# Designed miniproteins, single chains, continued (3): the designs that were tried, part 73

Each design is a single chain, and the fold is of that chain. pLDDT is the mean over its residues in the fold that is shown.

## One batch from the design tools (miniprotein)

Design m10530
Fold by ESMFold2-Fast:
Structure m10530 (fold): chain A 66 residues (1-66)
Amino acid sequence: GPMEEAEKAAEEAERRAAGAVARGDYASAVQHLEEGLKRVEEAGGSEETIEGLRRGLATVRALAQQ
């Protein structure tokens, strides 16, 4: 269902972003989290999942500006 699709999208985005961060590619990590957040919001994901992705995105964006 939509919630399962949202959770899968969040998991995929977090996994891809973590891989990009491990390589020092913060720009790609931001792109993965932005796309994942959009998919989760469109699928009607939980507030907890959306907030988690927003916090991750804010953290990675801060790192990308260094």
Scores: mean pLDDT 84

Design m10531
Fold by ESMFold2-Fast:
Structure m10531 (fold): chain A 96 residues (1-96)
Amino acid sequence: LSLKELLKDFKNMTVAEQIAKAAEKLYEKYGKVTIYYTPDVDPEILAEIKRLLDERGIPYEVVPVDSLEAVKEAVEKDPAAIGLYKNNIFIPEENL
């Protein structure tokens, strides 16, 4: 998928759908995906992410972290990471 096509798709998707699509891409490339989030994220969003990943057969790990800084650091250090802080999604630049 080109960057232009990915950005177009993201405009029409919920946060959970955007994360599920990113997770699918990371799983195809790295064979794993880890979602880093702060505990103040809406539990309904986390539940929907898990449901979408389970439906797609994507193995995932979900890791709570305590700050936006920790989310960003995790994404910078792990190419198979997705960061979620409130309604903001962080993906390694190489995977855009």
Scores: mean pLDDT 76

Design m10532
Fold by ESMFold2-Fast:
Structure m10532 (fold): chain A 75 residues (1-75)
Amino acid sequence: MSPMQLAVLAESTLAMVEISLFVTEKYAPDDKEYQEEVRKKGIERIEEVIEEMKKLGLEHLLDRERIEELLERLK
């Protein structure tokens, strides 16, 4: 797989986590248990992407600022 293809997959994963968080905050603001589950799952997915890219030696293709911003929102 090309570095460009892997960067696109990482970007898509981050976008899906952002969308899930947005939808949960907008449509289920009172469901604290569900919000916590979405946050936990989001963190797990981001960590999986980081570890896989690191394993392939492609960690430098990750948007670190976007990852840090998203992890702050998932706290």
Scores: mean pLDDT 77

Design m10533
Fold by ESMFold2-Fast:
Formats: sequence, C-alpha cells, structure tokens
Structure m10533 (fold): chain A 67 residues (1-67)
Amino acid sequence: SKMDELREDLEKAEKQLEKLDELSRTQLLVFRHELEELIKEAKEAGDEELAERGEKMLQTVDERLAQ
C-alpha cells in the first residue's frame, strides 16, 4: 500500500539521518528534497504522524546545512 511504502521510505530516511555528518552538501540537499516529498505525500495520505516525523528530520537537515 502507499502507506507501507511511505513508512519504508521514512525508515530509510531515519537511517540516513544517523549518518548525517558523513553527507556532503550536495547529498544533504538531495536528502532535504526527498524529505519534502515524503512529508507532502504523508500529508496527502492523511498520515499526520508520518508527516510530523518527516518535518522533524527536515529540521535536523536544515540545521546541519546552516552550519
């Protein structure tokens, strides 16, 4: 289902977040874009919990990019 795909994408994103300090600026920008799409799809699917988790990850990526 779409929700199962979004959950798997979120789990992959969470694993990538653990390696955030190893990512280049270009990789961080790609990751940011992927998180924006994930958040959008989660909101469209009505999964507010998934969207909130994505938004928290996006904030962490934005904080890293600001350094």
Scores: mean pLDDT 84

Design m10534
Fold by ESMFold2-Fast:
Structure m10534 (fold): chain A 62 residues (1-62)
Amino acid sequence: SEKEELDKYVEELMKKRGITREQLLQLIANALRHRDLLTPEQKELVDKLAEYYGIEPAPPPP
């Protein structure tokens, strides 16, 4: 399933980067806050990860 594929990707990323799941979630939250600075590929990945972990994007600034 897509969720299994994403979970495997996250597991590999954590091992490769030497970060914890909690640190990864913080990185995703921070990336969502600065979504405009991301490439199209990074935006798509971050959006998928945010949805998977239930992290909502912040409303756009006024």
Scores: mean pLDDT 72

Design m10535
Fold by ESMFold2-Fast:
Structure m10535 (fold): chain A 94 residues (1-94)
Amino acid sequence: MLSKEELEKKREEVKELLKEAKKLAEEKTEEGVKKAIELLQEAVLLADEAGDYETAATASVAVLAASVYLRYGDIEKAAEAIVKGAEKAIETLE
């Protein structure tokens, strides 16, 4: 297990990644959505390392949904999936 200080640092890093991903997705551009997916993937890895499995699972679902919508050219739905997923993931992290 990580120390309390290391866990707190990872949780703050996850929160920052989720907030930035949400902000980029709210712009509803293809570039913003692509970058937001990268940030969500990083948040998943850090949340998993911290043992915050609900956060990791929630963000992973958002990555999958957004990636599918992006592949089919639905930028608006991809952005919505990221925004909702990021908000829900932040709620699990406290």
Scores: mean pLDDT 86

Design m10536
Fold by ESMFold2-Fast:
Structure m10536 (fold): chain A 95 residues (1-95)
Amino acid sequence: AKELVEEILRVLQEARNLVSLGTDSSRLRALGLLKRSLDVLEYHKDELPPEVYRRLKEALERAIDAVTDPSKSTDEQIKALEEAIKVVEEVLKEL
């Protein structure tokens, strides 16, 4: 459980760094990482407490939505990723 949450945290941090580069290519790479992380989370959903799974899923989905939204600035996308990172850090502290 804790190792999966730590992996999700690392993916979100990497996605934030990629989005901060401000290129379409880096943004698409960040999106790919986030979507893969969500797939891995869903595969392991029955191995997590329901509350932990829900919080992690919501954080990843919000990050994906922000990075996918063409109306959002780079700064707005970074803010959404930082909010998702904070949620995952709080989950990790509770484990």
Scores: mean pLDDT 87

Design m10537
Fold by ESMFold2-Fast:
Structure m10537 (fold): chain A 86 residues (1-86)
Amino acid sequence: SLAALTEEGERMVREGASLAELLAFLLRRLGVEVPEASAAPSREEIRELALRLLEELLKLIEEKTGKPADEEHKKRQEEIAEEVAA
């Protein structure tokens, strides 16, 4: 459930999980296979994980609403991924 996912994410942050570890956890929870987070994740690795997570969330929205994403949504996802990696 979303509540259980939120609780686990918050617990990981409180226990000192890195941003890359949190992103990998969320992706795996959505059923996406991702490698274990590196001990010193690069900005590019964090950006790629964030972008992948946003793409998977967009697919879920499309499946539930039947409305395809437009180019503005895709561009905004790339912008958010860059911000997360900063």
Scores: mean pLDDT 71

Design m10538
Fold by ESMFold2-Fast:
Structure m10538 (fold): chain A 84 residues (1-84)
Amino acid sequence: MTEEEKKEELAKIEKKIEELRERKKKYEEEGLRKAAELLEEAIEVYEKAKKALEEGKVSEAAALYAAGGILYTAADIEAEREKK
């Protein structure tokens, strides 16, 4: 991975974290507590992915990014379940 590619990937992870933080606030406002908790876990995993990538641990960062995506999907499913 080049330094330029690393900067692009870091920017993508940062944008994802911001989007998830906004969604978590919305879930908290709607009283979707379990979905909000899963989003907090996803955010923590994406922050770990960002740190791993900053340290040059590309494979670890990729695995953490995938794990974050699974948690994010689980949060969306839980939100649908809690709403109705």
Scores: mean pLDDT 82

Design m10539
Fold by ESMFold2-Fast:
Structure m10539 (fold): chain A 75 residues (1-75)
Amino acid sequence: SAGEAFRRGMELALQGRFEEAAREFIRAVELDPDYALARETLHGLLYGSSSTRPFRLEDVREEELIAALRRVFGE
């Protein structure tokens, strides 16, 4: 499910496994495009929590999401 993919993404991110985390977060939105928690999490990671940029899955690049995860969860 989308919720399971999102949970796995969070667990992987906390472990520093950013490539796997990015794939699971993308999968969560692909499984449920209306999943607000996943969409808001990706928006915050990629654009910042104060950004007014609309979130679109087609604009998400895995490499950019990996870099964002490393910035937020890594040292």
Scores: mean pLDDT 81

Design m10540
Fold by ESMFold2-Fast:
Structure m10540 (fold): chain A 132 residues (1-132)
Amino acid sequence: SAAREEAVALIHKGQQALAEGKYEEAIALYEKAIAIDPSREGTAKLHIGRALLKAGKYEEAIKYFEEAIEKNRETNPGVAAFAYLYLGKAYEKLGDFEKAKEYYEQALMLAPASPAMDDIIEEANKNLDKIN
């Protein structure tokens, strides 16, 4: 549908804004994508969390990653795998290495459900090696 195509385009534009360090613009684009296509809420919340993480807003990012996991764990476990990876990174930034380790291990468990399995495994293991 036209709404689905518009929401996907907004997510891609948000990802570009995030890559350029335009975190507030990226978040606004992801929020518009949710408004146009609410079925994208789980995936868009992962992207909002990532933008908050890059902006240094770790506690806010954690909330969005937890919501992304709740929305995606059964229906899209590959998105949940990324959310666990980013939870690990957020807790590592807060100095909570026990929680970071737990979430990196959850990301590794779900990684096979993602087309980006190798990237998740490499990043999680690299971060686990740093905190051990």
Scores: mean pLDDT 86

Design m10541
Fold by ESMFold2-Fast:
Structure m10541 (fold): chain A 83 residues (1-83)
Amino acid sequence: MDRRKQELASEAVRTLARTTPPENRPRFIAQAPKLANAVLDAKSPEEIVEAVRDAARAAGLSDEQVERLSSEVRKLAEKTFAK
């Protein structure tokens, strides 16, 4: 397994956890493994951003929170895929 992708998956899940309100914790728990697997399977930064948007929306985040989180994770994903 790619260590950088594992670290990115962990960071994406952690960031989603911090952004998700406590009342939405069950939604977050359902989405966390799906997000982690999607990041590990991703072949581009765009696929990671799409996975984060899907997970954040499913966790009940607002459109503003979804876009902010997606922007943060895009920067991390681009660094991970940069050579």
Scores: mean pLDDT 80

Design m10542
Fold by ESMFold2-Fast:
Structure m10542 (fold): chain A 84 residues (1-84)
Amino acid sequence: SAAREAFRERARELAERTLELLELLSLGAPPELFPEFERRKERVREALRVALESEDEAERERALAELERLLREVEEEILELGLS
């Protein structure tokens, strides 16, 4: 369905942007924080997997909300660094 395809596209866009921003943040971070960035990237990938593959609509909606939350967190961190 068009709605399901639009949902999948939105989930991919959110995940792609979040991963790009996490990679950008990791370039300026000390090596001690790299395991934390890898855990955050894995959380993004898992939320994307659920959003794309879960047969439960409620699980897919929660996964999309999680991707939106993860993106906001990274954007706020970048903004804070830009203002600091």
Scores: mean pLDDT 87

Design m10543
Fold by ESMFold2-Fast:
Structure m10543 (fold): chain A 68 residues (1-68)
Amino acid sequence: SSLQEQRQKAEQELMREMVKRNQAMTAQVAAMRQTHSEAQVRAWWQQQANKMHKDMLEQIKKRKEALA
């Protein structure tokens, strides 16, 4: 397959992983609201969102380097 095709597949795979992580985060937020303050929930969500963003960028970079 072409490099473009391989990159597209990798991007779609990352998108599916992000959707699954967002769903898990939403479930965790619902659970946390039973035992944690709104401020703690917001802080946790922000940290998880930042981790997801950095992880996605790192994986995209590594896949581009692997295809070079």
Scores: mean pLDDT 79

Design m10544
Fold by ESMFold2-Fast:
Structure m10544 (fold): chain A 105 residues (1-105)
Amino acid sequence: VDLSKVTEETIDYILNEIVNLAQSDKVSKEAKKNLQDFLLNGTEEDPSINLAALLEAYQNKDYETIYKFFKALKEYAEKNNAPLIAKTAKNLIEVLETGEIIPLK
């Protein structure tokens, strides 16, 4: 995947969207709990894909790890019937692939 178009502004946008999603009253309590569990523990298949790894990747400008994180988040959300989280993760993957900020609201 060509991540050469990713900028610091792109990553800041992505992080703000994740914060907004976690704080949104439009996301069900069950979906928020599932998101929090993913952020703290990762997945059963790859527990290393968690919030701590995302923040470390951001500091190191490791865009491949950030991309892998959102792919895992999309799969986790689809498996746990969280369609808004899955849609958001998919849109953020597209932002990483294009380097363009896509309006999600």
Scores: mean pLDDT 73

Design m10545
Fold by ESMFold2-Fast:
Structure m10545 (fold): chain A 96 residues (1-96)
Amino acid sequence: MTPEEQKEILRRLAELYRELAEAARNGEGGVAELEKELDELYSKLAEEVQKKVEERARELEKELAKLTVSDEAEVREALAEAYERLARLFEELAEE
């Protein structure tokens, strides 16, 4: 994979996570196509980049776990914020 190809994948992942954040806030259920594209693109990333994302995702999972007993609107907002943080991570990695 060229550095340019990886940066393009990272930018697209950031866009998809921002779309997921918006869908989560709006309570939209039609995200299967976005999730499929995320899985396909993520699998193409270098292992080093995948590990950085996994570490960030584990931190966000711990935050979300605290809200699993809260109302659905609070869970949706926390999920949206988690997606936005992942989008920002991908944007930062694309600029390296």
Scores: mean pLDDT 75

Design m10546
Fold by ESMFold2-Fast:
Structure m10546 (fold): chain A 88 residues (1-88)
Amino acid sequence: MKEFNEDDLAFMGYLLELPEPVAQAVVLILVLRDQGKSDEEIRAELKKRGLTDEQYEEALKAIEDFKNATPEEKERYIQKAREAFQSL
């Protein structure tokens, strides 16, 4: 866990700021994309898990917003992730 790079920690912290369904959708989208799934297959899997098309679109926007996050925002997310981890 302490071996996670700063970008991984920033992403984890960012997920903690999202509504739980949107955070779940973000993780699922990234995992399924890495597995080579199509957008249609990803949408179907999210719906199977009770996520809406609106939550899917919000998750896509969240992924894009994170990619464009400022260094200051990323440092805030990293701090939040570290605090959450140390509270375990």
Scores: mean pLDDT 80

Design m10547
Fold by ESMFold2-Fast:
Structure m10547 (fold): chain A 85 residues (1-85)
Amino acid sequence: SAEAEAVFRAQIVLHGLRDIANASPPTSFSEEEIKERLVEAARVLRDRAPALARRLLTEMLANLEKQGKYPEVQRAIRELLAELP
């Protein structure tokens, strides 16, 4: 289903962010690229599964805050959460 595809995509982004945050040496992917991919996945989730979007974005934000990583991605997640019902 479209909802399952959206959830799967968001989970891949979450796992990718964890792997990138823990990478040593740092990955060649920029924070801007990470943010763009996250926003695209979050928009699909917002439209098709807003409750799941809220849960996954909240979990991702908590993880990034704990690691002190990707402040611009954290900001984008907070803005996306504010747009959810």
Scores: mean pLDDT 71

Design m10548
Fold by ESMFold2-Fast:
Structure m10548 (fold): chain A 73 residues (1-73)
Amino acid sequence: MSPEEIAQQVADGMLSNGVMSEEEAKEFRKRFVEKLEELEARSDEIRRERGLTTESELRGVMATLATNEALKS
């Protein structure tokens, strides 16, 4: 799944639950993709630091970190 597809799914969930407006969701998607790309550059480091053994664990951690950083701005 592309970073844009993951960002869309997270944003859709927040929109459906009334947590975000459409404008906030658009900015969130942009920031999420940007932060996820920064984390992809550090993916091997994150995997080692957290002792992650599967791709799905790494993807879940990275998606959580990207979400948290995108919401900060």
Scores: mean pLDDT 77

Design m10549
Fold by ESMFold2-Fast:
Structure m10549 (fold): chain A 72 residues (1-72)
Amino acid sequence: ILEEIKRLVAEVLGVPEVKDDDNFFELGGNREAAVQLKAKIQDHFGVFLTLEEIEKYNTVRELAELVEKKLA
């Protein structure tokens, strides 16, 4: 899950790599990028995230942990 979230974040932001503790918004993510990330997470994992959850759980690791919790 963590490696998959890293890949999706890198794809959305158009960056070559992301690290576990990188912050989505500090990497240049904005609201439109967060909407794209939300859609890719739903498509890949079947997990629905709100924009507020992405803003709150904004590191790659925090997003992966949130997705893992919602898969139960």
Scores: mean pLDDT 81

Design m10550
Fold by ESMFold2-Fast:
Order: structure tokens, then C-alpha cells, then sequence
Structure m10550 (fold): chain A 99 residues (1-99)
């Protein structure tokens, strides 16, 4: 599925592949779900995941572009007081894919 391909690109830190996949995203909620899955795999708490994903989720529901949703998700990850190296890598991959 497109979600599984996005999750794989996020896990690999493959910003080029992610950028190409973002062009295929018709519903930005797919991207939000992929980011949520990767954050859960990294051991981020449910409370922290909720804080991180709520702003990009609200933008996705309002029809924001996948690049805008990716940038917002990255900004929320980096706004965490002590982001892990893995969380920083995830945010950097999202920012590079979003330009």
C-alpha cells in the first residue's frame, strides 16, 4: 500500500523516495498515519504521539498539501523538549522530502 511504502521510506531516511511518494498522496491523512506508525515503532509515548500528530492531522483534514503536512509533522517532532537521534532523523527526512 502507499502507506507501507511511506513507512518504509521514513524508516530508511530516504527523503528522495519520500518526496516521490508525496506526489502520489491523494489524502494527506495517509502520511499522518505513516508518521504515527513510525513514531510508535521508535517507542514514542501515546501522549507525545498525540501532541506531535494533532497539528498535521488537523491540516490534513482541512485539505493541506502532503508537503505542508510533512513540514508541520517535522516541526512538531523537533519541538519535543528532548527529541531522540531517531526522532531528529525522522524530522530531517520529512523536511528534506517537503523541500
Amino acid sequence: SLREEIVAALRAGDAERLRALLEEVKDSITLVNAVMEVLAELGVSPEEITRIILPPFELAVQGASPKEVARTAAEQILAVENPSPEQRRLAETLLRAAE
Scores: mean pLDDT 89

Design m10551
Fold by ESMFold2-Fast:
Structure m10551 (fold): chain A 81 residues (1-81)
Amino acid sequence: METVLVLVRDESKRLEELLRELSKDPRVHVVVIDVQSTDGSTEVVKKAQEEGLDVELIEVPDEEAGRELALARMRELEAAR
């Protein structure tokens, strides 16, 4: 199983394209870290979840918190191997 970490802020179209491509592989787990998007990025993630993609959404208050969370999740994945 491959885990993909995605940091997003107001890039709903790019996120939709990425999640659509990732949905082709059922072995992918996606973690989307959203930095206070207001462009519908959270709705894009929810739609992907409804379509069966193994994706989780984590909302963070700023980009620094998003980067720290992404690094922490990557370390957890390395420790679990």
Scores: mean pLDDT 77

Design m10552
Fold by ESMFold2-Fast:
Structure m10552 (fold): chain A 77 residues (1-77)
Amino acid sequence: SMLAGVRALVDRQLAVIERAMAEGRLEEARTGGLSTLRLLDQVIRAAKEDGDSDLAREAAAARDRVRELLDKVDAAL
């Protein structure tokens, strides 16, 4: 399902970003975070257009998690 796909994507991307941060690869972590936010913004827009409130809510919550991690990356730059 798209919902399960969003969860799996976010979990993978958060792990990749956190590993990049731990290794001092802050520009890679930032690029990964921004790319993930762009994908989630597209998912939110599509979900709202389709009236899929569950997908829109899940993607918005995932966006907040990615934004929080990206703010930590930006603070470390």
Scores: mean pLDDT 85

Design m10553
Fold by ESMFold2-Fast:
Structure m10553 (fold): chain A 59 residues (1-59)
Amino acid sequence: SLLEALEIVAEAHKMIEEGASREEIEKFAREKGLDPEVVIKAAETGDPKALSEVVRQLR
């Protein structure tokens, strides 16, 4: 869902701001069943297309 995608992207963004490694963020995304590149792009850039792809990959 959109809400679930927004929560995941917000958590990834928080991880980046708190200095988490790329490997930690990739692990977080994979544990959610998501493509790490798409999650990282959405979190770093706020790209609406990347966010839409996160939504598509969820359920």
Scores: mean pLDDT 84

Design m10554
Fold by ESMFold2-Fast:
Structure m10554 (fold): chain A 73 residues (1-73)
Amino acid sequence: DEEARQHVEEAREHLQQAVDLALQGDLDGAIRHAEEAVRHARRAVELATDPRIRERAERLERGAQSLRDELLS
C-alpha cells in the first residue's frame, strides 16, 4: 500500500493548503487545492488494500468534498 499511503499524504497536504487559503480569503486557491485533495483521496481509496488506509482515504475524500462544495456555494 505504498502508493495508497502516498496519495493519502498528498490529499492531506492539499486539504491543509485548501483550509489555509480559505482562511486567507483566497477562494480560487482553496477550491483548486480542495479539488486536488479529492482527486488524491479517491485514488488512495481505489488503491488501498489495507482497510485502515482505505478508511483514512475515505475520511479525507469526504472532508475535501465537503470543503470544496462549501467553497463553490
Scores: mean pLDDT 88

Design m10555
Fold by ESMFold2-Fast:
Structure m10555 (fold): chain A 80 residues (1-80)
Amino acid sequence: KEEEIQRKVEALRQTALNAAKYPNVEVALDVIRQVAEAIYRLTGDVSVVIEMLDEVRADPNASEELKEGLRKLEEEFREK
């Protein structure tokens, strides 16, 4: 039960990390936002979402524009 949630969260995390490599920043940010919302619905834990967003922002393939968009998304989740 908990293991199923952990597996789903890990799959979502990998989806977000792969999205950081997308050439279109708007598409990448939309995918990562959907992943963040899904993780929050599954866990109810903002810390898990923030950790994932920080990991994506640390990816060397993430553009500066994407990193700024992710910083704003992280602020949105911190207010939840």
Scores: mean pLDDT 83

Design m10556
Fold by ESMFold2-Fast:
Structure m10556 (fold): chain A 80 residues (1-80)
Amino acid sequence: AGKNVKGEGGEAAARGAAAGVAAMPHNVALGAAGALIAIGGATEGDLLYRAGKISQEEAEEIARRGGEEGLALGEEALAR
């Protein structure tokens, strides 16, 4: 998800998405929300960077924040 997301931002988005998907058997809604938020952050960063509105560093930060939020929701789903 996202073509121009690199480094820690891309890794965080991938981890958040994976955690959300892995949590779906425990809580489908929270797991899906986590995966979508992680993917959404990476996609938003990529699209804004491609539109020339933000730097690549800003795109990575958006992806990182989305990934961290997605991971937190995946962990919440597993705790329920």
Scores: mean pLDDT 76

Design m10557
Fold by ESMFold2-Fast:
Structure m10557 (fold): chain A 65 residues (1-65)
Amino acid sequence: SEEELRILEAARDGKTVDELAEILGMSKERVQELVDRLIERGLVRKTSDGRYVVTEAGRRELAAA
């Protein structure tokens, strides 16, 4: 979806849920739902410091969009 693509773009340099919510103008709950789906699809991963970052597969998805 367009919302998922916006998260992938914002997550290029690693972002917390709070930062994504502020940047994208979404609720933290909505961001968490989208991020969880992107993790399930292998497009985003969670770092040890609690940030979400786009994977190589996620970058390919962005390039194809």
Scores: mean pLDDT 83

Design m10558
Fold by ESMFold2-Fast:
Structure m10558 (fold): chain A 91 residues (1-91)
Amino acid sequence: MEAQELAREGGFLGGLLASKGYLMNDSKGAAMYAAGVILAAGSGLTGSLLGGGKEKVAEAAREGALEGQKLGGNPKAGELAAKAAENAALL
């Protein structure tokens, strides 16, 4: 898989998980939210380390996270996951 594709897919799952977790209003939701943000950041960093180009990987991870949060239904949680993915890729 190309590094940008990996970052996009990981960002998508992270954004979806973070958005869904934010809406659950319980301790399990809080754990899912944190795991989603960490997954999004990790996908951006991993894609960057695989040599996909920092800017392209950051963009792919961010776009994936935003796509995932749209399905999850909470834009604020998804925006944080997207920013975490972008920042991690640009390290």
Scores: mean pLDDT 72

Design m10559
Fold by ESMFold2-Fast:
Structure m10559 (fold): chain A 85 residues (1-85)
Amino acid sequence: SAEEEAAKKAALEAATEAMLKVAEAANAALEAGDEKAALEKAIEGLKEAIKKLEALKAEKPEYAAVADEMIEKAKKELEELEKKL
């Protein structure tokens, strides 16, 4: 139904927005020049985004593939930030 399609699109958009927000926080941390404190904040934000994406996957298993792709991207970003500590 149109409502189900809208709900799926909204869920995917929410997951994408969470990832984008985390990426922006990570970039801001690197740009700020107070690297350690800013990096720690970005790492925490990234962990929160991963948690939200995992919740989406549990709540709507039909979106698992997309959620897994977003989680994978978030984990790669997390590794890059952790390497800079």
Scores: mean pLDDT 71

Design m10560
Fold by ESMFold2-Fast:
Structure m10560 (fold): chain A 89 residues (1-89)
Amino acid sequence: SNEELVEEVERLRKEILEALRKGDVAKAFELLGELARLLHEKGYLEAQKVVMETIGELGELVVNNASPEELAKVAEEGAKRIIKILRES
């Protein structure tokens, strides 16, 4: 169900935010890749596009030495957009 998928996205969001706040950027990108694959496999291509856009934005911020707080903010906004798409589907 969409609710089960929303719960899985919320779980991944929590883990991504924790990784970013700990400075584990590699783990955060790994988890974002898992989220993108999950959404693709379930056919939520619009939500998958948001994950790919979030990965791109986070990559630019990492190159520019953004703070963990800035990275977490971008990931949080991406997650909110994904959940909205899933709930409106």
Scores: mean pLDDT 87

Design m10561
Fold by ESMFold2-Fast:
Parts: sequence; structure tokens; C-alpha cells
Structure m10561 (fold): chain A 95 residues (1-95)
Amino acid sequence: SSLNDFMLSYTNLSLDEALFLIELLRSLSSVTKSEALLTAADALEDSFSSPLPPLDVREFASLEEAEEYFLAVAPERMRELVREAIAVARSLPPG
């Protein structure tokens, strides 16, 4: 799947980058109602040996609003990751 290929592209993230991706995936899951995105975020969190700090899930009305927000707050190196994550979220079937 496009989601699996995306996740495999980002296997060597720093802690800060992983926290950003987890927040992004959870926000996208909330917008799209995609269980697959939530499962991917939870699997990434579970890959850490120590509990991660609690993350607030930011709610958006649309994928466009989520993309605009995350591109604005992302460090420059993470902007491509944001665009790819949005494209993956758009490609997933409803449910």
C-alpha cells in the first residue's frame, strides 16, 4: 500500500521527527476517519522503548487545512514528509 511504502521511507527518524509524524498521522486519521493512519501512528509510538510524552491531536475540518497547518509548523527538512503524508491520506479508501 502507499501508506506502507511511506512508513518504510521514514524508518530512521529522530525522536522529535517521530513525535511530529505521530501527531500528523493522528490528525490526518481524525480528518479522514482512517483506522489505517491511526494504526500506523500507534505502531510508530510502540517502536520506542520508553513512553513518549503525551501529544494533543489537533482537529481540522479538511485535509487542506491540516496540510496548511503542518507545512507552516514543520521544520524545512520535514515539509516533503508532510506533503507525502497528505497524498497518502488522500489515496486511502474511506473507512
Scores: mean pLDDT 82

Design m10562
Fold by ESMFold2-Fast:
Structure m10562 (fold): chain A 73 residues (1-73)
Amino acid sequence: SEFEKLWASLPETMRNSIDAVKALLKQKGLAPSTITRIEKGMISGDISPDQQQLLVEVYKEELKAKKEEEEKR
């Protein structure tokens, strides 16, 4: 539910670009095996709850950081 709400709130380019998701996860230092599992889960819609929570946390931090950068003076 939280993952679905977050995912729906993302721009279509961010939601539709699995490559962008993978790049962000690599930037955050996640293991390649973890990234591959998340990728497969996103394609099939069968992401485990732990991986959904991980994606939610990573994206919430990234979106917050981008908003802070955009709005700071």
Scores: mean pLDDT 70

Design m10563
Fold by ESMFold2-Fast:
Structure m10563 (fold): chain A 84 residues (1-84)
Amino acid sequence: MRKRCQDAIKVLQNTSVETLKTAVNKLDSVFAMKLLLYELAGSVDDLNEVEKTALAIFEVLRYGCVADAIKELPEEKASILEAF
């Protein structure tokens, strides 16, 4: 598994269920573009917890490690990612 996948999964493991649900609900093309621009600028630390969680979801999807994330997350969090 790529290190970016491992780092993203770790963020999701440490996130609350409520924050994860909020991140999924806010994740659209405009929001994803904002997150990518912050990553490219090296300004990820300026993102709030919801935005950091949404970036982690996007990276899990982008790098094709959804199945690995589902295996490593608690059932409640895994169900949220599967529904996305």
Scores: mean pLDDT 75

